# Designed miniproteins, single chains, continued (2), part 88

Each design is a single chain, and the fold is of that chain. pLDDT is the mean over its residues in the fold that is shown.

## One batch from the design tools (miniprotein)

Design m6914
Fold by ESMFold2-Fast:
Structure m6914 (fold): chain A 65 residues (1-65)
Amino acid sequence: SMEELGKQLLAAAARGDLEEVKRLIKEGADVNYKGDGGTTPLDAARASGHKEIVELLKEAGADEN
């Protein structure tokens, strides 16, 4: 499901799994998915310092705040 893809993208972004982030985006994951408390994949990647994933998510259309 699209919600499952979004949840997986959030988790992959938090972990710093660049290859999984790329795969999930290619499969149509919502880069602006909001998990618990409204946390997005971009928020998770930034919080963990995964700069390459932050840039990839921005290129894929992630909203800034």
Scores: mean pLDDT 85

Design m6915
Fold by ESMFold2-Fast:
Structure m6915 (fold): chain A 85 residues (1-85)
Amino acid sequence: SKIEELKKRAEELMDQIEAAVAAKDLARFFELLAELQKVMGEIEELRKKEKDPKVRQEVDAFLQEVDARLRELGARVRALVEEQA
């Protein structure tokens, strides 16, 4: 499934984003975040066209998980930006 391929890509990008934050590499973080936002947009577009309610529910759960991870990372990135200012 194209949705499953994009979900896997988003997970790989999230792992790379977490590594960039741990390395305090803000340039890498913003590069990866832009790519993740593009992939997430493609997932949302496919989700709108999906007819299987179970698949839609699984995608919605995945989007919520990614949002939660980004929210946690956002707090860490804000602290890092303040440290580098």
Scores: mean pLDDT 85

Design m6916
Fold by ESMFold2-Fast:
Structure m6916 (fold): chain A 71 residues (1-71)
Amino acid sequence: FSEQELKEAFSAFDKDGDGTITTKELGTVMRSLGQNPTEAELQDMINEVDADGNGTIDYPEFLTLMARQMK
């Protein structure tokens, strides 16, 4: 994926324009990018980036997460 594709997908779910998405949106964002993570993979990803349990993912965290999943 290009950074532009990732930014467009993220922005589609950043409804408040605050630069974050919810952890519940992560699976939908990934599917919009042609990925199909399992529920277990999604939970592992959420645990990695949402260690504080705040329920949100910012754009730099999302990019790091995508880079790890793309090999």
Scores: mean pLDDT 73

Design m6917
Fold by ESMFold2-Fast:
Structure m6917 (fold): chain A 74 residues (1-74)
Amino acid sequence: SLKVEPLPELTPEQQKKLEELGNYIGERFKKATPEQREKILEALREAFEKINQDPSKADEVIEELKRKIDEIEK
C-alpha cells in the first residue's frame, strides 16, 4: 500500500480548540466598539507571530490571547 501523507493534519483536539477560539473571538468582536476591535486585531496579530516563532507554545499563547481580549472588553 502506497501512502502519501499530505501536510500534517491537526488533531481532533487541536481542531476543537481552534474552533472554540474562533467562536470566542468572533462573539466578542461582534459586541466590541471600533477601538476594542482594533485592539483585538492587534492581539491576534501578536499571537499569530508568537505561534509562528514557537508552535509548541500555541496553547499558552491562546490562553494569553483570551485573557487580553477579556481585558479589552472591560
Scores: mean pLDDT 71

Design m6919
Fold by ESMFold2-Fast:
Structure m6919 (fold): chain A 106 residues (1-106)
Amino acid sequence: SLEELRERMLELKEENEKLAAKMPEDNVVKYLLLPDVNAKDSKGRTALHLAAREGDLELVKGLLSLGADVNAKDKDGKTPLHLAKEAGHEEVVKVLLEAGADENAK
């Protein structure tokens, strides 16, 4: 039963990775299917960057609870806080600051 459970977990991981590979690069759900919450796309963006840009407050809170790097930089040097501010998502900005986002990070 333990070996069967291990095989089923590996199959689910492979299926989730295949589903993630079929999704658009900027689809935040893609990153939720990956085993690494801090996985970066080709633009250096994490799931937290995308959630902050879209203003998804509950997803931002969920990703932070899973250990998402609040100060992760994309290839343009932008953090999730920068993207939330640019998009005007004030509640997301507040949550990121409460989670330890550096206002002076570039």
Scores: mean pLDDT 73

Design m6920
Fold by ESMFold2-Fast:
Structure m6920 (fold): chain A 63 residues (1-63)
Amino acid sequence: MPLDGARLREIRDELGLSQRELAELAGVSQATISRLERNEIVPSEETLEKLERALVLAITRQS
């Protein structure tokens, strides 16, 4: 799996986002974010794309 849950958590924390806020931006549940950050589940390609778009949006919102 190319996504490391600890790295996802680090990026989210650096952007000042809660798990809930990242979940809302990505269009997934908070439980999904929590499980991904703990490496408990393997995300689908669609979920990975949603997460990447959410992180880009979060960076844009800080500008």
Scores: mean pLDDT 77

Design m6921
Fold by ESMFold2-Fast:
Structure m6921 (fold): chain A 124 residues (1-124)
Amino acid sequence: LLEAAAAGDLEEVRALLAAGADVNAADAMGTTPLHLAAAAGHLEIVRLLLEAGADVNAADHLGYTPLHLAARAGHLEIVRLLLEAGADVNARNTVTGLTPLDLAERAGHEEIVRLLLEAGADRN
């Protein structure tokens, strides 16, 4: 499931979930299929994983959530979808305490910055 989500293989993701694959299965670093799909910009796979019960707030071993990764990468529609699914807008990574807002601001993604603030993100 992790490889299919990272690769953008929507039909393989659908087939694996139908076969009973664990939507929340994480690798040794705590990375879930939702992290990989969100980072890579695979909107349809993000939607399918959330419908299948993916933990929208899953944190990897560095404290990064799918929302952090989508915000850093500039995937506006994925950020919107994750927030609609109940993503913690103020989640902090464990290394530097960075929020999705911090990552979006550093990357210059102004529309994502606005969306996160409208969703209740705290400013420094």
Scores: mean pLDDT 86

Design m6922
Fold by ESMFold2-Fast:
Structure m6922 (fold): chain A 98 residues (1-98)
Amino acid sequence: LVEAYRKKDLETLLANVNAKDSSGRTPLHLAAAAGDLEMAKALVAAGADKNAKDDYGSTAAHLAAAAGHLDVAEALGLDLDAKDNNGRTARDLYEESK
């Protein structure tokens, strides 16, 4: 999955839009963490689960915010108030990343 994302293999990512890697992360998690709004929009249009949680309870919104890309999470309409396994929201992670 990470290899398909690194190569920007859109066909493989869209065919496996909700597939999880060894950390429970979907392509949407990876696109959001990278700040790749165009890829993230394509994945959402293809049926990506915006509320999918990785092995740490983190959604794509959490990963975007932790990487400083809260604007990407907002543009996609992701739930900024969802809590990870540590009770942190995307907004909490964004403020801690500053």
Scores: mean pLDDT 77

Design m6923
Fold by ESMFold2-Fast:
Structure m6923 (fold): chain A 82 residues (1-82)
Amino acid sequence: MGSIVGRVVDTAGNPIAGATVTATRGDEKYQATSDANGYYVISGLPEGTYKVTASAAGYASQTKEVTVKDNRYTKVDFTLTA
């Protein structure tokens, strides 16, 4: 299993706390919430390609396509526009 890790920030580089980060593959859905410094971790992901979406109130959502590899951390950072 792999993990997706990263940080959710605004266009000025400030952390966004409480952003929802969702990794989807078919009917599979995994979620994490960003902490006070904007960091998030989604762990226990099977190997494969996921659509990872970060969303927060007042910001436009951002989606990235991410390939997760077994026993590895994949870094995915988001910059959200208000």
Scores: mean pLDDT 86

Design m6924
Fold by ESMFold2-Fast:
Structure m6924 (fold): chain A 68 residues (1-68)
Amino acid sequence: GEAEKLAAYKALMQQVNAAVAKLKAEVPDGEVDVEAGEDSITLTGTSATKTVERTIEIPDILKDELKL
């Protein structure tokens, strides 16, 4: 139902925010970029010395398969 989808969305957003915080800790002098795809969210932390990438899968409950 709507409550389940809202809870899943909030959990996904919390996971993304936590990953951004971790990347900022790993690249404190750099940038963090967030790119949303169809099946996953990719986070890239880039500094002058390194690039760190993290991928978060979008839960199936939020995909088109469960819209009906």
Scores: mean pLDDT 75

Design m6925
Fold by ESMFold2-Fast:
Structure m6925 (fold): chain A 60 residues (1-60)
Amino acid sequence: KFLARVIKDYEAKSPEEISLKKGEIVEIEKEGDYLKIKSLKTGKEGKIKIIEAMKVLELL
């Protein structure tokens, strides 16, 4: 598992995805073509496709 900073807002496109706000720190784990994401601020969990995640996350 890694930590990442949200650098752009992301709005979930499905119930399985997570919405993210710029400036949040999240825990990420690779799962196939997705990243499993846990918000450290809210404790919410969800997934985002790796290609979309690369646009909105900065690895710490």
Scores: mean pLDDT 82

Design m6926
Fold by ESMFold2-Fast:
Structure m6926 (fold): chain A 75 residues (1-75)
Amino acid sequence: AEENYKKGLEAYRSGDFDKAIKYFEEAAKQGNPEAAYRLGLIYYLKGDIEKAKEYFRKSAELGNGVAKALLEKLE
């Protein structure tokens, strides 16, 4: 679980957003709220507002208050 999130961060820092998405999706499926939040940010930056909202909602449900605040502004 934590390993997928760390690999996602490494890919994100190197600019490999496709790998970052893959690893963050696995970490989010394993219940990581920060991975779901970062997926929301990546999809928002790509212009996929619907997916961004879905991942911010998942992150907020897992306890991330920042994702909750962003979701409220986007809805």
Scores: mean pLDDT 82

Design m6927
Fold by ESMFold2-Fast:
Structure m6927 (fold): chain A 74 residues (1-74)
Amino acid sequence: SPLGKKLLEAAREGDAEEVKKLLEEGADVNYADSRGWTPLHLASRLGYEEIVEILLENGADLNAKDVDGLTPAD
């Protein structure tokens, strides 16, 4: 999904306003790239606390595993 890819980019860049906008536009909060990385994986690992909160409020899965079996908290 184009929205899912943009959501991953916004989470990686720390752009909380763009994250909110993309979620309002129907982006899948649990969208995963080819490595299984979700927006929550990226925001958590980069320490973007506001984005972590936004994603969790929108139903992000804390237990989502990437291709290496790692969760966002790992």
Scores: mean pLDDT 87

Design m6928
Fold by ESMFold2-Fast:
Structure m6928 (fold): chain A 59 residues (1-59)
Amino acid sequence: PTIRLPGLTERESRALLMRVHAGLSQREIAEALGVSVATVSRHLRRALEKAGLSEAQLR
């Protein structure tokens, strides 16, 4: 599945895909990307802001 959103970085797109398609928690995404949970939270927030979505809409 391809997410095509203007202004998303690869890291933001990966985090969003892991959340939406794999249903991974921020901790699991952090382990998969080799970054901190705080970094994942930042990537997801920025991706959602650019997409006009809230985290509450991710299921």
Scores: mean pLDDT 72

Design m6929
Fold by ESMFold2-Fast:
Structure m6929 (fold): chain A 65 residues (1-65)
Amino acid sequence: MELAKLAEEIVKKYPDVAEILALAEEHRDTDPKLHLAAQIALAHREEGVDPETLAKAVEAAVAPE
């Protein structure tokens, strides 16, 4: 899944939770997809939930036409 792949790349590139949080805030209004991926990466780091599981839930909430 695209969001899961992006979230995994964020986790690899930004080991600090603070850096991921800053990335999410920076892209809040400019890149919604990157913002969502950063939020998934944060949830993975804090709660230990698989990024793929979280990305699936987010993609399901963003209804496909």
Scores: mean pLDDT 70

Design m6930
Fold by ESMFold2-Fast:
Structure m6930 (fold): chain A 75 residues (1-75)
Amino acid sequence: EDEKLEEAFKKFDTDGNGKISREELRKALKEMGLEDEADRIFFILDTDGDGYIDYEEFKAVLSTFPELKEKFIEF
């Protein structure tokens, strides 16, 4: 379970810095066909409002939203 989330996080973290920027997430969501939902999804994932999503935020939010988790794992 968590291994698939880690793999999904690495796919979104294009530069490998351990954080997903709004731009990186938007690009990934566009490839998933979720471009229109990008701002809403980013708002949900960016719990600290710092403009970046770390792995703990990513995992915690997706564990709360199983439908979104499934889409991210399938990407």
Scores: mean pLDDT 72

Design m6931
Fold by ESMFold2-Fast:
Structure m6931 (fold): chain A 116 residues (1-116)
Amino acid sequence: MEMEELRKEARRRDENGRTELHKAAYEGDYERVKRLIEADPEAALLKDKNGRTPLHLAAEEGRIRVVKVLLEESGELRPELVNAKDKNGKTPLDLAEEKGNETIVELLLKHGADKS
């Protein structure tokens, strides 16, 4: 997919406010997440109707590879991404802890996620 097409896709939203990046992160599609975030890193900060970013969905679903690529490719956006709160005030770290995914909890803490 060419960069212009990929950028348009990264920002396209469904009825739940979810972009293709949200869907790829939820499904654990590592290759698609990597392509979408490389084309438009700011798309990682886009929130669905529940206030959730792609990182929230990947953390909740236990998508270790997707969490890693979102954190590695976010660059300067990383502090905002790791500490983003959904409409219930939950961060990706909170969702990973609720699911008991220790590997994702460790990855988020390494990349600046706050516990409080």
Scores: mean pLDDT 82

Design m6932
Fold by ESMFold2-Fast:
Structure m6932 (fold): chain A 86 residues (1-86)
Amino acid sequence: VTFSDAVLEKMSLAMGVQLKETHLQRIFQLADKDGDGYISAAELRSAMRSLGENLSDEAVDYMIRQADIDGDGQINYVEFVKEMSA
């Protein structure tokens, strides 16, 4: 697992809610308009900001970097959820 529990806790506090796998699934489902299981980093950033308007740019960037394992600007929603569950 590349994610740190401390990072998830900080993001959860910034959002004012407990950030869990199911919460991220909802964000991804809202952002994945094509239904292909992939979203762009920009779409994830927008979805994160809309749900956590108080999130710092650094926190959003960190999550995007962790989710974009391939570094191609495309985030595999299913792979990210599995990563978060591990």
Scores: mean pLDDT 59

Design m6933
Fold by ESMFold2-Fast:
Structure m6933 (fold): chain A 55 residues (1-55)
Amino acid sequence: SAETTIETARLLYEALGDKVTLRDIADHLGVSQATVSRRIREAGFKSLAELKKAL
């Protein structure tokens, strides 16, 4: 889900900081990077970079 994707991004951001990538989130969730990008947009963010500013 979008919510699960955002929470996973938050946890990885706490561990990795600005080094966190779409691939890191995708690998953790077992989905494609395209799916992560789509879910981030569904959550109201334009990109992972915009999401990181909100974390």
Scores: mean pLDDT 83

Design m6934
Fold by ESMFold2-Fast:
Structure m6934 (fold): chain A 60 residues (1-60)
Amino acid sequence: GPVKAIAKHDMDTSNPQFLSFKKGDELEVLREVNSEWWEVKSLKTGKTGYVEKGGLEILK
């Protein structure tokens, strides 16, 4: 099934390619883009965007 994650910190961005989120937000990892970035969906907002891997805790 889809990989769930939780945000480790707040992120506020005006760039539509990147995802804005708050610490503790539930996210879904859609795919790995490269070694540093994931494409992620916010379960709170339904928006998708790129997130740096270090900003997320993967839920098992």
Scores: mean pLDDT 83

Design m6935
Fold by ESMFold2-Fast:
Structure m6935 (fold): chain A 124 residues (1-124)
Amino acid sequence: ELLEAAKEGDLEKVKELLAAGADVNAADELGLTPLHLAARAGHLEIVELLLENGADVNAADIYGATPLHLAARAGHLEIVELLLNTPGADVNAADKLGLTPLDLAEIAGHEEIVELLKKYGAKE
């Protein structure tokens, strides 16, 4: 339920489910959390709400990808900025292929995100 609402951008449903005690860090069979799905889809307000409710900013899916990896690959600049400003965010997290959020932003050609990640301490 929460995973679907986060993926679809249903902010009111996310609010209702969290108020009803839904696990903000629930993962599907691929290890994707609500934060992964909202970050990948570009749902900024849902990303904000999930982080406010204790979502793990460094949650890793079965491939080792974090929400920051998915937002960087997808080109969601404001979400990348929000995730980087979250306490404890690992700007240099590597997935199972050794790819960082910086690598994914470079591969995808998102130059503004590349510069933002470097500003926050991303390494080559």
Scores: mean pLDDT 90

Design m6936
Fold by ESMFold2-Fast:
Formats: sequence, C-alpha cells, structure tokens
Structure m6936 (fold): chain A 59 residues (1-59)
Amino acid sequence: GKIYVAVKDFTAVGPFTLAFKKGDKLEVLKIVDDDWVLAKSLETGEVGYVPISYLEEVK
C-alpha cells in the first residue's frame, strides 16, 4: 500500500487498533471507511486499525 507518516501520537483504543508516535511510518494496506484504515507499522511490523486523520501521505 501507500506509505504515510503519523502527524501526532495515537494510543490504542481497542484490541485491534495500532498505537504509534508522531513521525512513525505506516503502510496503509486497506481503507476501511472514511475514518479508519488497516495499516502496518514500519517501526514495529505490527498491523492494526488506525485513524486516517492522524496520517499524512508520503509522496
């Protein structure tokens, strides 16, 4: 998928969500809805749901 950078910290809110810090790189694997995507952390290799509004696309 496309690579995104976290623009702010996110704490996990459930068992399938992924926590990250500002500046972390994530690969978006699937768009779930307007607010959530399935992403892989390039820092940890973990996969989970993250809010897309916390991410900015890297071109």
Scores: mean pLDDT 82

Design m6937
Fold by ESMFold2-Fast:
Structure m6937 (fold): chain A 127 residues (1-127)
Amino acid sequence: GPEADLTEEEFRERVDAAKDVNAQNRYGETYLHEAARRGYLELVEELLKRGADVNAQDVYGNTPLHLAARNGHLEIVELLLKNGADVNAKDVYGNTPLHLAEKNGHKEIVELLLENGADPNAKTVFG
């Protein structure tokens, strides 16, 4: 969408102008989802300070933690967990953030999620 073409600075300006920090697009994505996906650590911190819902789910059941874990953003994973992110949240396929970190080879994120109570035996819709 149009937001996919924004630089970090342009995205930040849009966030600063937002009246509702928890506004969702047609895919259920919040600004926190996009900042977590893109690795914008300072913007994630700012959004959380403004009361962004750390556990908001998009239409696929992804939380910001799922997106940070999938994309290898270790410091954002740590920050989201410190702000009450559900380490065992499931997407529509039953994937947890741990499953996405493992699938993408993010070993340090796998270790961090396990240290924060991730269930290593969580089942997906595939078993």
Scores: mean pLDDT 88

Design m6938
Fold by ESMFold2-Fast:
Structure m6938 (fold): chain A 78 residues (1-78)
Amino acid sequence: QDVPLDTLCWVAKFESNFNLNARNSAGAIGIWQIMPATGRLLGLSSADLLNPVSQQYAATRYYNLGKYHNQLMQCVQR
């Protein structure tokens, strides 16, 4: 599915405000707000989910959106 970059930047801003270290009250972690249980199913710890590479891997497997991670990181760096 082709999702516009602006939409992905908005989603990341809404979910994490572009913070790779973001955690919500439910325990979701990182820019894509991946739940720790979902990370464990992929062999990733909570610490791994704070790593951009592991976060993109989890997002790719879960959402099919991880392909946009590099462009999304450009939104954070601006």
Scores: mean pLDDT 58

Design m6939
Fold by ESMFold2-Fast:
Structure m6939 (fold): chain A 105 residues (1-105)
Amino acid sequence: MDVNAQDENGRTPLHYAAEIGMVDRVEELLAQGADPMARDKNGRTPLHLAAENGHLAVVELLLRHPAADPLARDDNGLTALDLARQNGHERVAALLEAEIARVAA
């Protein structure tokens, strides 16, 4: 099974697992070498989709990956933090703010 296969939307299995909030599936895909920085046709990473949909546990898992970039911008110039704030996901926004502060230090 190709864990990094992209469909017609440029999305990998990890994008869909993150969008839906499937914590166990996200863990399985990352363990199999799924790329947490894969960009779909809108420039969105799995982190963008998890943050937009308020999936706190998935955001925590993705941020623990050494390749994760919490400052990655989609094609509209929006970060995962911007999407969490726009959609009222306060806990996800707080987690992303803390991680950005950690990376900036």
Scores: mean pLDDT 87

Design m6940
Fold by ESMFold2-Fast:
Structure m6940 (fold): chain A 65 residues (1-65)
Amino acid sequence: MLTPRELQVALLALQGLSQREIAERLGVSQATVSRILRRIEAMTGLSMEEMRARAAAQQARTLAF
């Protein structure tokens, strides 16, 4: 299960923040952020890019006439 902190890291990454920026915002090391992101991918079996692509496609559909 994802902890609230792991979910927060994932959301910030999806918003386009770098691992360093996320680390500084949460007051943790960059290594910790990298570990959390790897853990999320391992637990879900999905990449962050796949979720981002889906969100982008949904956004394009919303903006289409």
Scores: mean pLDDT 70

Design m6941
Fold by ESMFold2-Fast:
Structure m6941 (fold): chain A 80 residues (1-80)
Amino acid sequence: MSIKLILSNGKTVTLTLDPDKLSLDSVISQLPADESILKNQLKSLPSSIQEQLVKALKEALEKGETVNLGDLLTKIVNSL
């Protein structure tokens, strides 16, 4: 399945992911190589935030929705 992510810099990336095998590492591996800062930020998130992010991305992937990653991270942090 495919999901569109809008990154914090406004760049749009299409990720092809298996919802049953979705992990933060699988998402990070499909981000552009020049997004090293974003990749490191995602890897450094608390485990609870990482789990909520993966869950939200899985739900969006199953629905075929476009996700703004910055907005999603802000929502998750504010909900915890």
Scores: mean pLDDT 79

Design m6942
Fold by ESMFold2-Fast:
Structure m6942 (fold): chain A 66 residues (1-66)
Amino acid sequence: MSAEEQADLNVQLLLAAYYGDAEAVRRLLEEKGADPRAKDAAGRTPLDLARENGHDEVAEILEEAL
């Protein structure tokens, strides 16, 4: 996977965690290889974003992936 493809997947994972899209989070982690340790410009991981926005199901999925 190229660095650009990996960065795109990581951005998609961060956005899915922010919006609470549990199905997208599972697919990005399990099928696409998105990095659950990726950080946004503020240093927040997908898990941080899910927790900050109260998305408990997404947070649980991300904890299983770490």
Scores: mean pLDDT 81

Design m6943
Fold by ESMFold2-Fast:
Structure m6943 (fold): chain A 83 residues (1-83)
Amino acid sequence: MKTVTFTINGKKYDIDVDSSRDLKFIPDMNGLDLNVALVAAAELGLLELSKLLISLGADVEEALELARSMGYERAVEILEELK
């Protein structure tokens, strides 16, 4: 696994991620609210980042509704498992 630094609303977090994940989307999380960041992390399959965002106060129920409305099927599956 590789350790990657994520920036969310100007704050940095170090997360261990699977080296096979596409991390190119992570910079786009900068300035997003926690629920939108949670949907993006779940769609990318970043389980450790998803768990961190929930611990920071992300609403899993609201994120799940956002994922369903946007058609992010992978995010929906992961968020349902994290409920």
Scores: mean pLDDT 67

Design m6944
Fold by ESMFold2-Fast:
Structure m6944 (fold): chain A 64 residues (1-64)
Amino acid sequence: FEPGDIVQALKDFPALTPLDLSFRKGDLLLVERVVNENFVLARNLKTGEVGYVPISYLEKVGSA
């Protein structure tokens, strides 16, 4: 993934820490930054909230 990618959640994620982004399956997220091989910083396009997301929960659907 790259900053500006639009990604879709493959499953629900309740957030494990206050820094994590909570989302539901099918939510569209904007990738703000790639943190490491396992996590991106993303914005939920429905809620406007920003947080850390496991890459394994995401698939790319477009670019902003």
Scores: mean pLDDT 80

Design m6945
Fold by ESMFold2-Fast:
Structure m6945 (fold): chain A 92 residues (1-92)
Amino acid sequence: GEELLRAAREGDLEKVKELIEKDPSAVNAVDEEGLTALHIAARNGNLEIVKLLLSVPGADLSRKDKDGKTPLDIAEEAGNEEIVKLLKEYYE
C-alpha cells in the first residue's frame, strides 16, 4: 500500500507496475488524506499510471478522499483533460 502510494507520487511507472504485479490488492490503499494511487496520478497528470491503475481488477474508481473528492473530481480541478475523458469512459 504505502510503497505504491509513494511510487505514484514520484511518477514512477515501472515501480507502480512492479508493485501491482506483486500485490494487486494494494491498488485501493489510501494515505492519511484518503488518497488512492489513482487520486495521486490523476492530480499529477500522469496518464500512463492512470491507465495502468484502471486496468487492475477491483480498482475503486469513485473512492472519495477526506474532502469528498473522487479521482475524476481531482483530475477536473487539476485541468488534466485526457485523464478526465479516460475516467468518464470507466464511469459509463
Scores: mean pLDDT 84

Design m6946
Fold by ESMFold2-Fast:
Structure m6946 (fold): chain A 95 residues (1-95)
Amino acid sequence: SLGDRLLQAAYEGNLEEVKKLIEEGADVNARDASGLTPLHLAAYNGHLEIVKLLVEEYKADATAKDNAGFTPWQLARLNGHKEIADYLYEYIKKK
């Protein structure tokens, strides 16, 4: 599905493919079998530009929890991506 391709592109850090798939109608909040969204996968893997694109342009749900109860900023923090974790934390605080 478009959603599965979007999840893969976010995981891999392919910014152009992420943009293309969303413009083709992919659900920005698509979930894999673990409840991970594109934002979770981009945040976990350190793809700051994709994280910014997903929340600022496409209004991805930055508060979404995976099946283990983790939000994207928590996964970024767990995987050592401080800049992404801080960016998402501040973004959520302003809402």
Scores: mean pLDDT 91

Design m6947
Fold by ESMFold2-Fast:
Structure m6947 (fold): chain A 95 residues (1-95)
Amino acid sequence: NPFEKLFKLIDKDGDGVISEEELEEFFNRLDLDGDGVVSYEELKRVLQSTKFNPGEPFSDEEVKEIMKFADKDGDGKISLEEFKEALREKGFKVE
């Protein structure tokens, strides 16, 4: 499940809850141009980076699945708010 893998990547303290600060820090690392939204290319770059995610890099299909679910308006980009909603909809605890 790519969302479980994503949750584990964001939940650095391992308490089973993503804080708003952890999620904002993660999102800011994705948002390379600082426009407040994340494209498929930005998400892919970070999630497939062995330096950022040395444990187990995401596949292209896993990144596509995350984008497809989180991109609520279908514009090919996700906002921080859409990202929070996607994680909550998958049953993850987001403060």
Scores: mean pLDDT 73

Design m6948
Fold by ESMFold2-Fast:
Parts: sequence; C-alpha cells; structure tokens
Structure m6948 (fold): chain A 72 residues (1-72)
Amino acid sequence: SKELREELLRLIGRILRLIGEIEDLERELKKLKADPNADPKEIEALEKRIKELEEERKRLLEEMRRLDEELG
C-alpha cells in the first residue's frame, strides 16, 4: 500500500541519517586512536556510543526488511 511505502521511505531516511552519524563518530574515533595523547576515557565513550548506534541501526534495518516483505 501507499501508506506502507511512505513508512518505508521514512525509515530509510532515519537509517541513512544514523549511518552518517556512525561514520562521523568512527572518523573521530580513528583520529583519537592515532593520537598517543588522547584520553582513553574519551575513546571508550565514543566506542560505546558507536556500538549503541549500530545496535539501533540493526533494529531499524530489521524493521525495514519486515516492511519491504509486506510491500511484496
């Protein structure tokens, strides 16, 4: 249906935004890991945040697959 298609498009938009946020944080993490003067606590905090966002991305991708299957 049109309603399911619109919901799928909204979900895709949310996933794309989340992917961008993860990529930005991963770039920051890579820079911190390359800096021998970086605070280990900042590294741990970023790694935890990235993991939380990746878990959210996995949930949204599963929801997207379910909606896509329903659309046929």
Scores: mean pLDDT 86

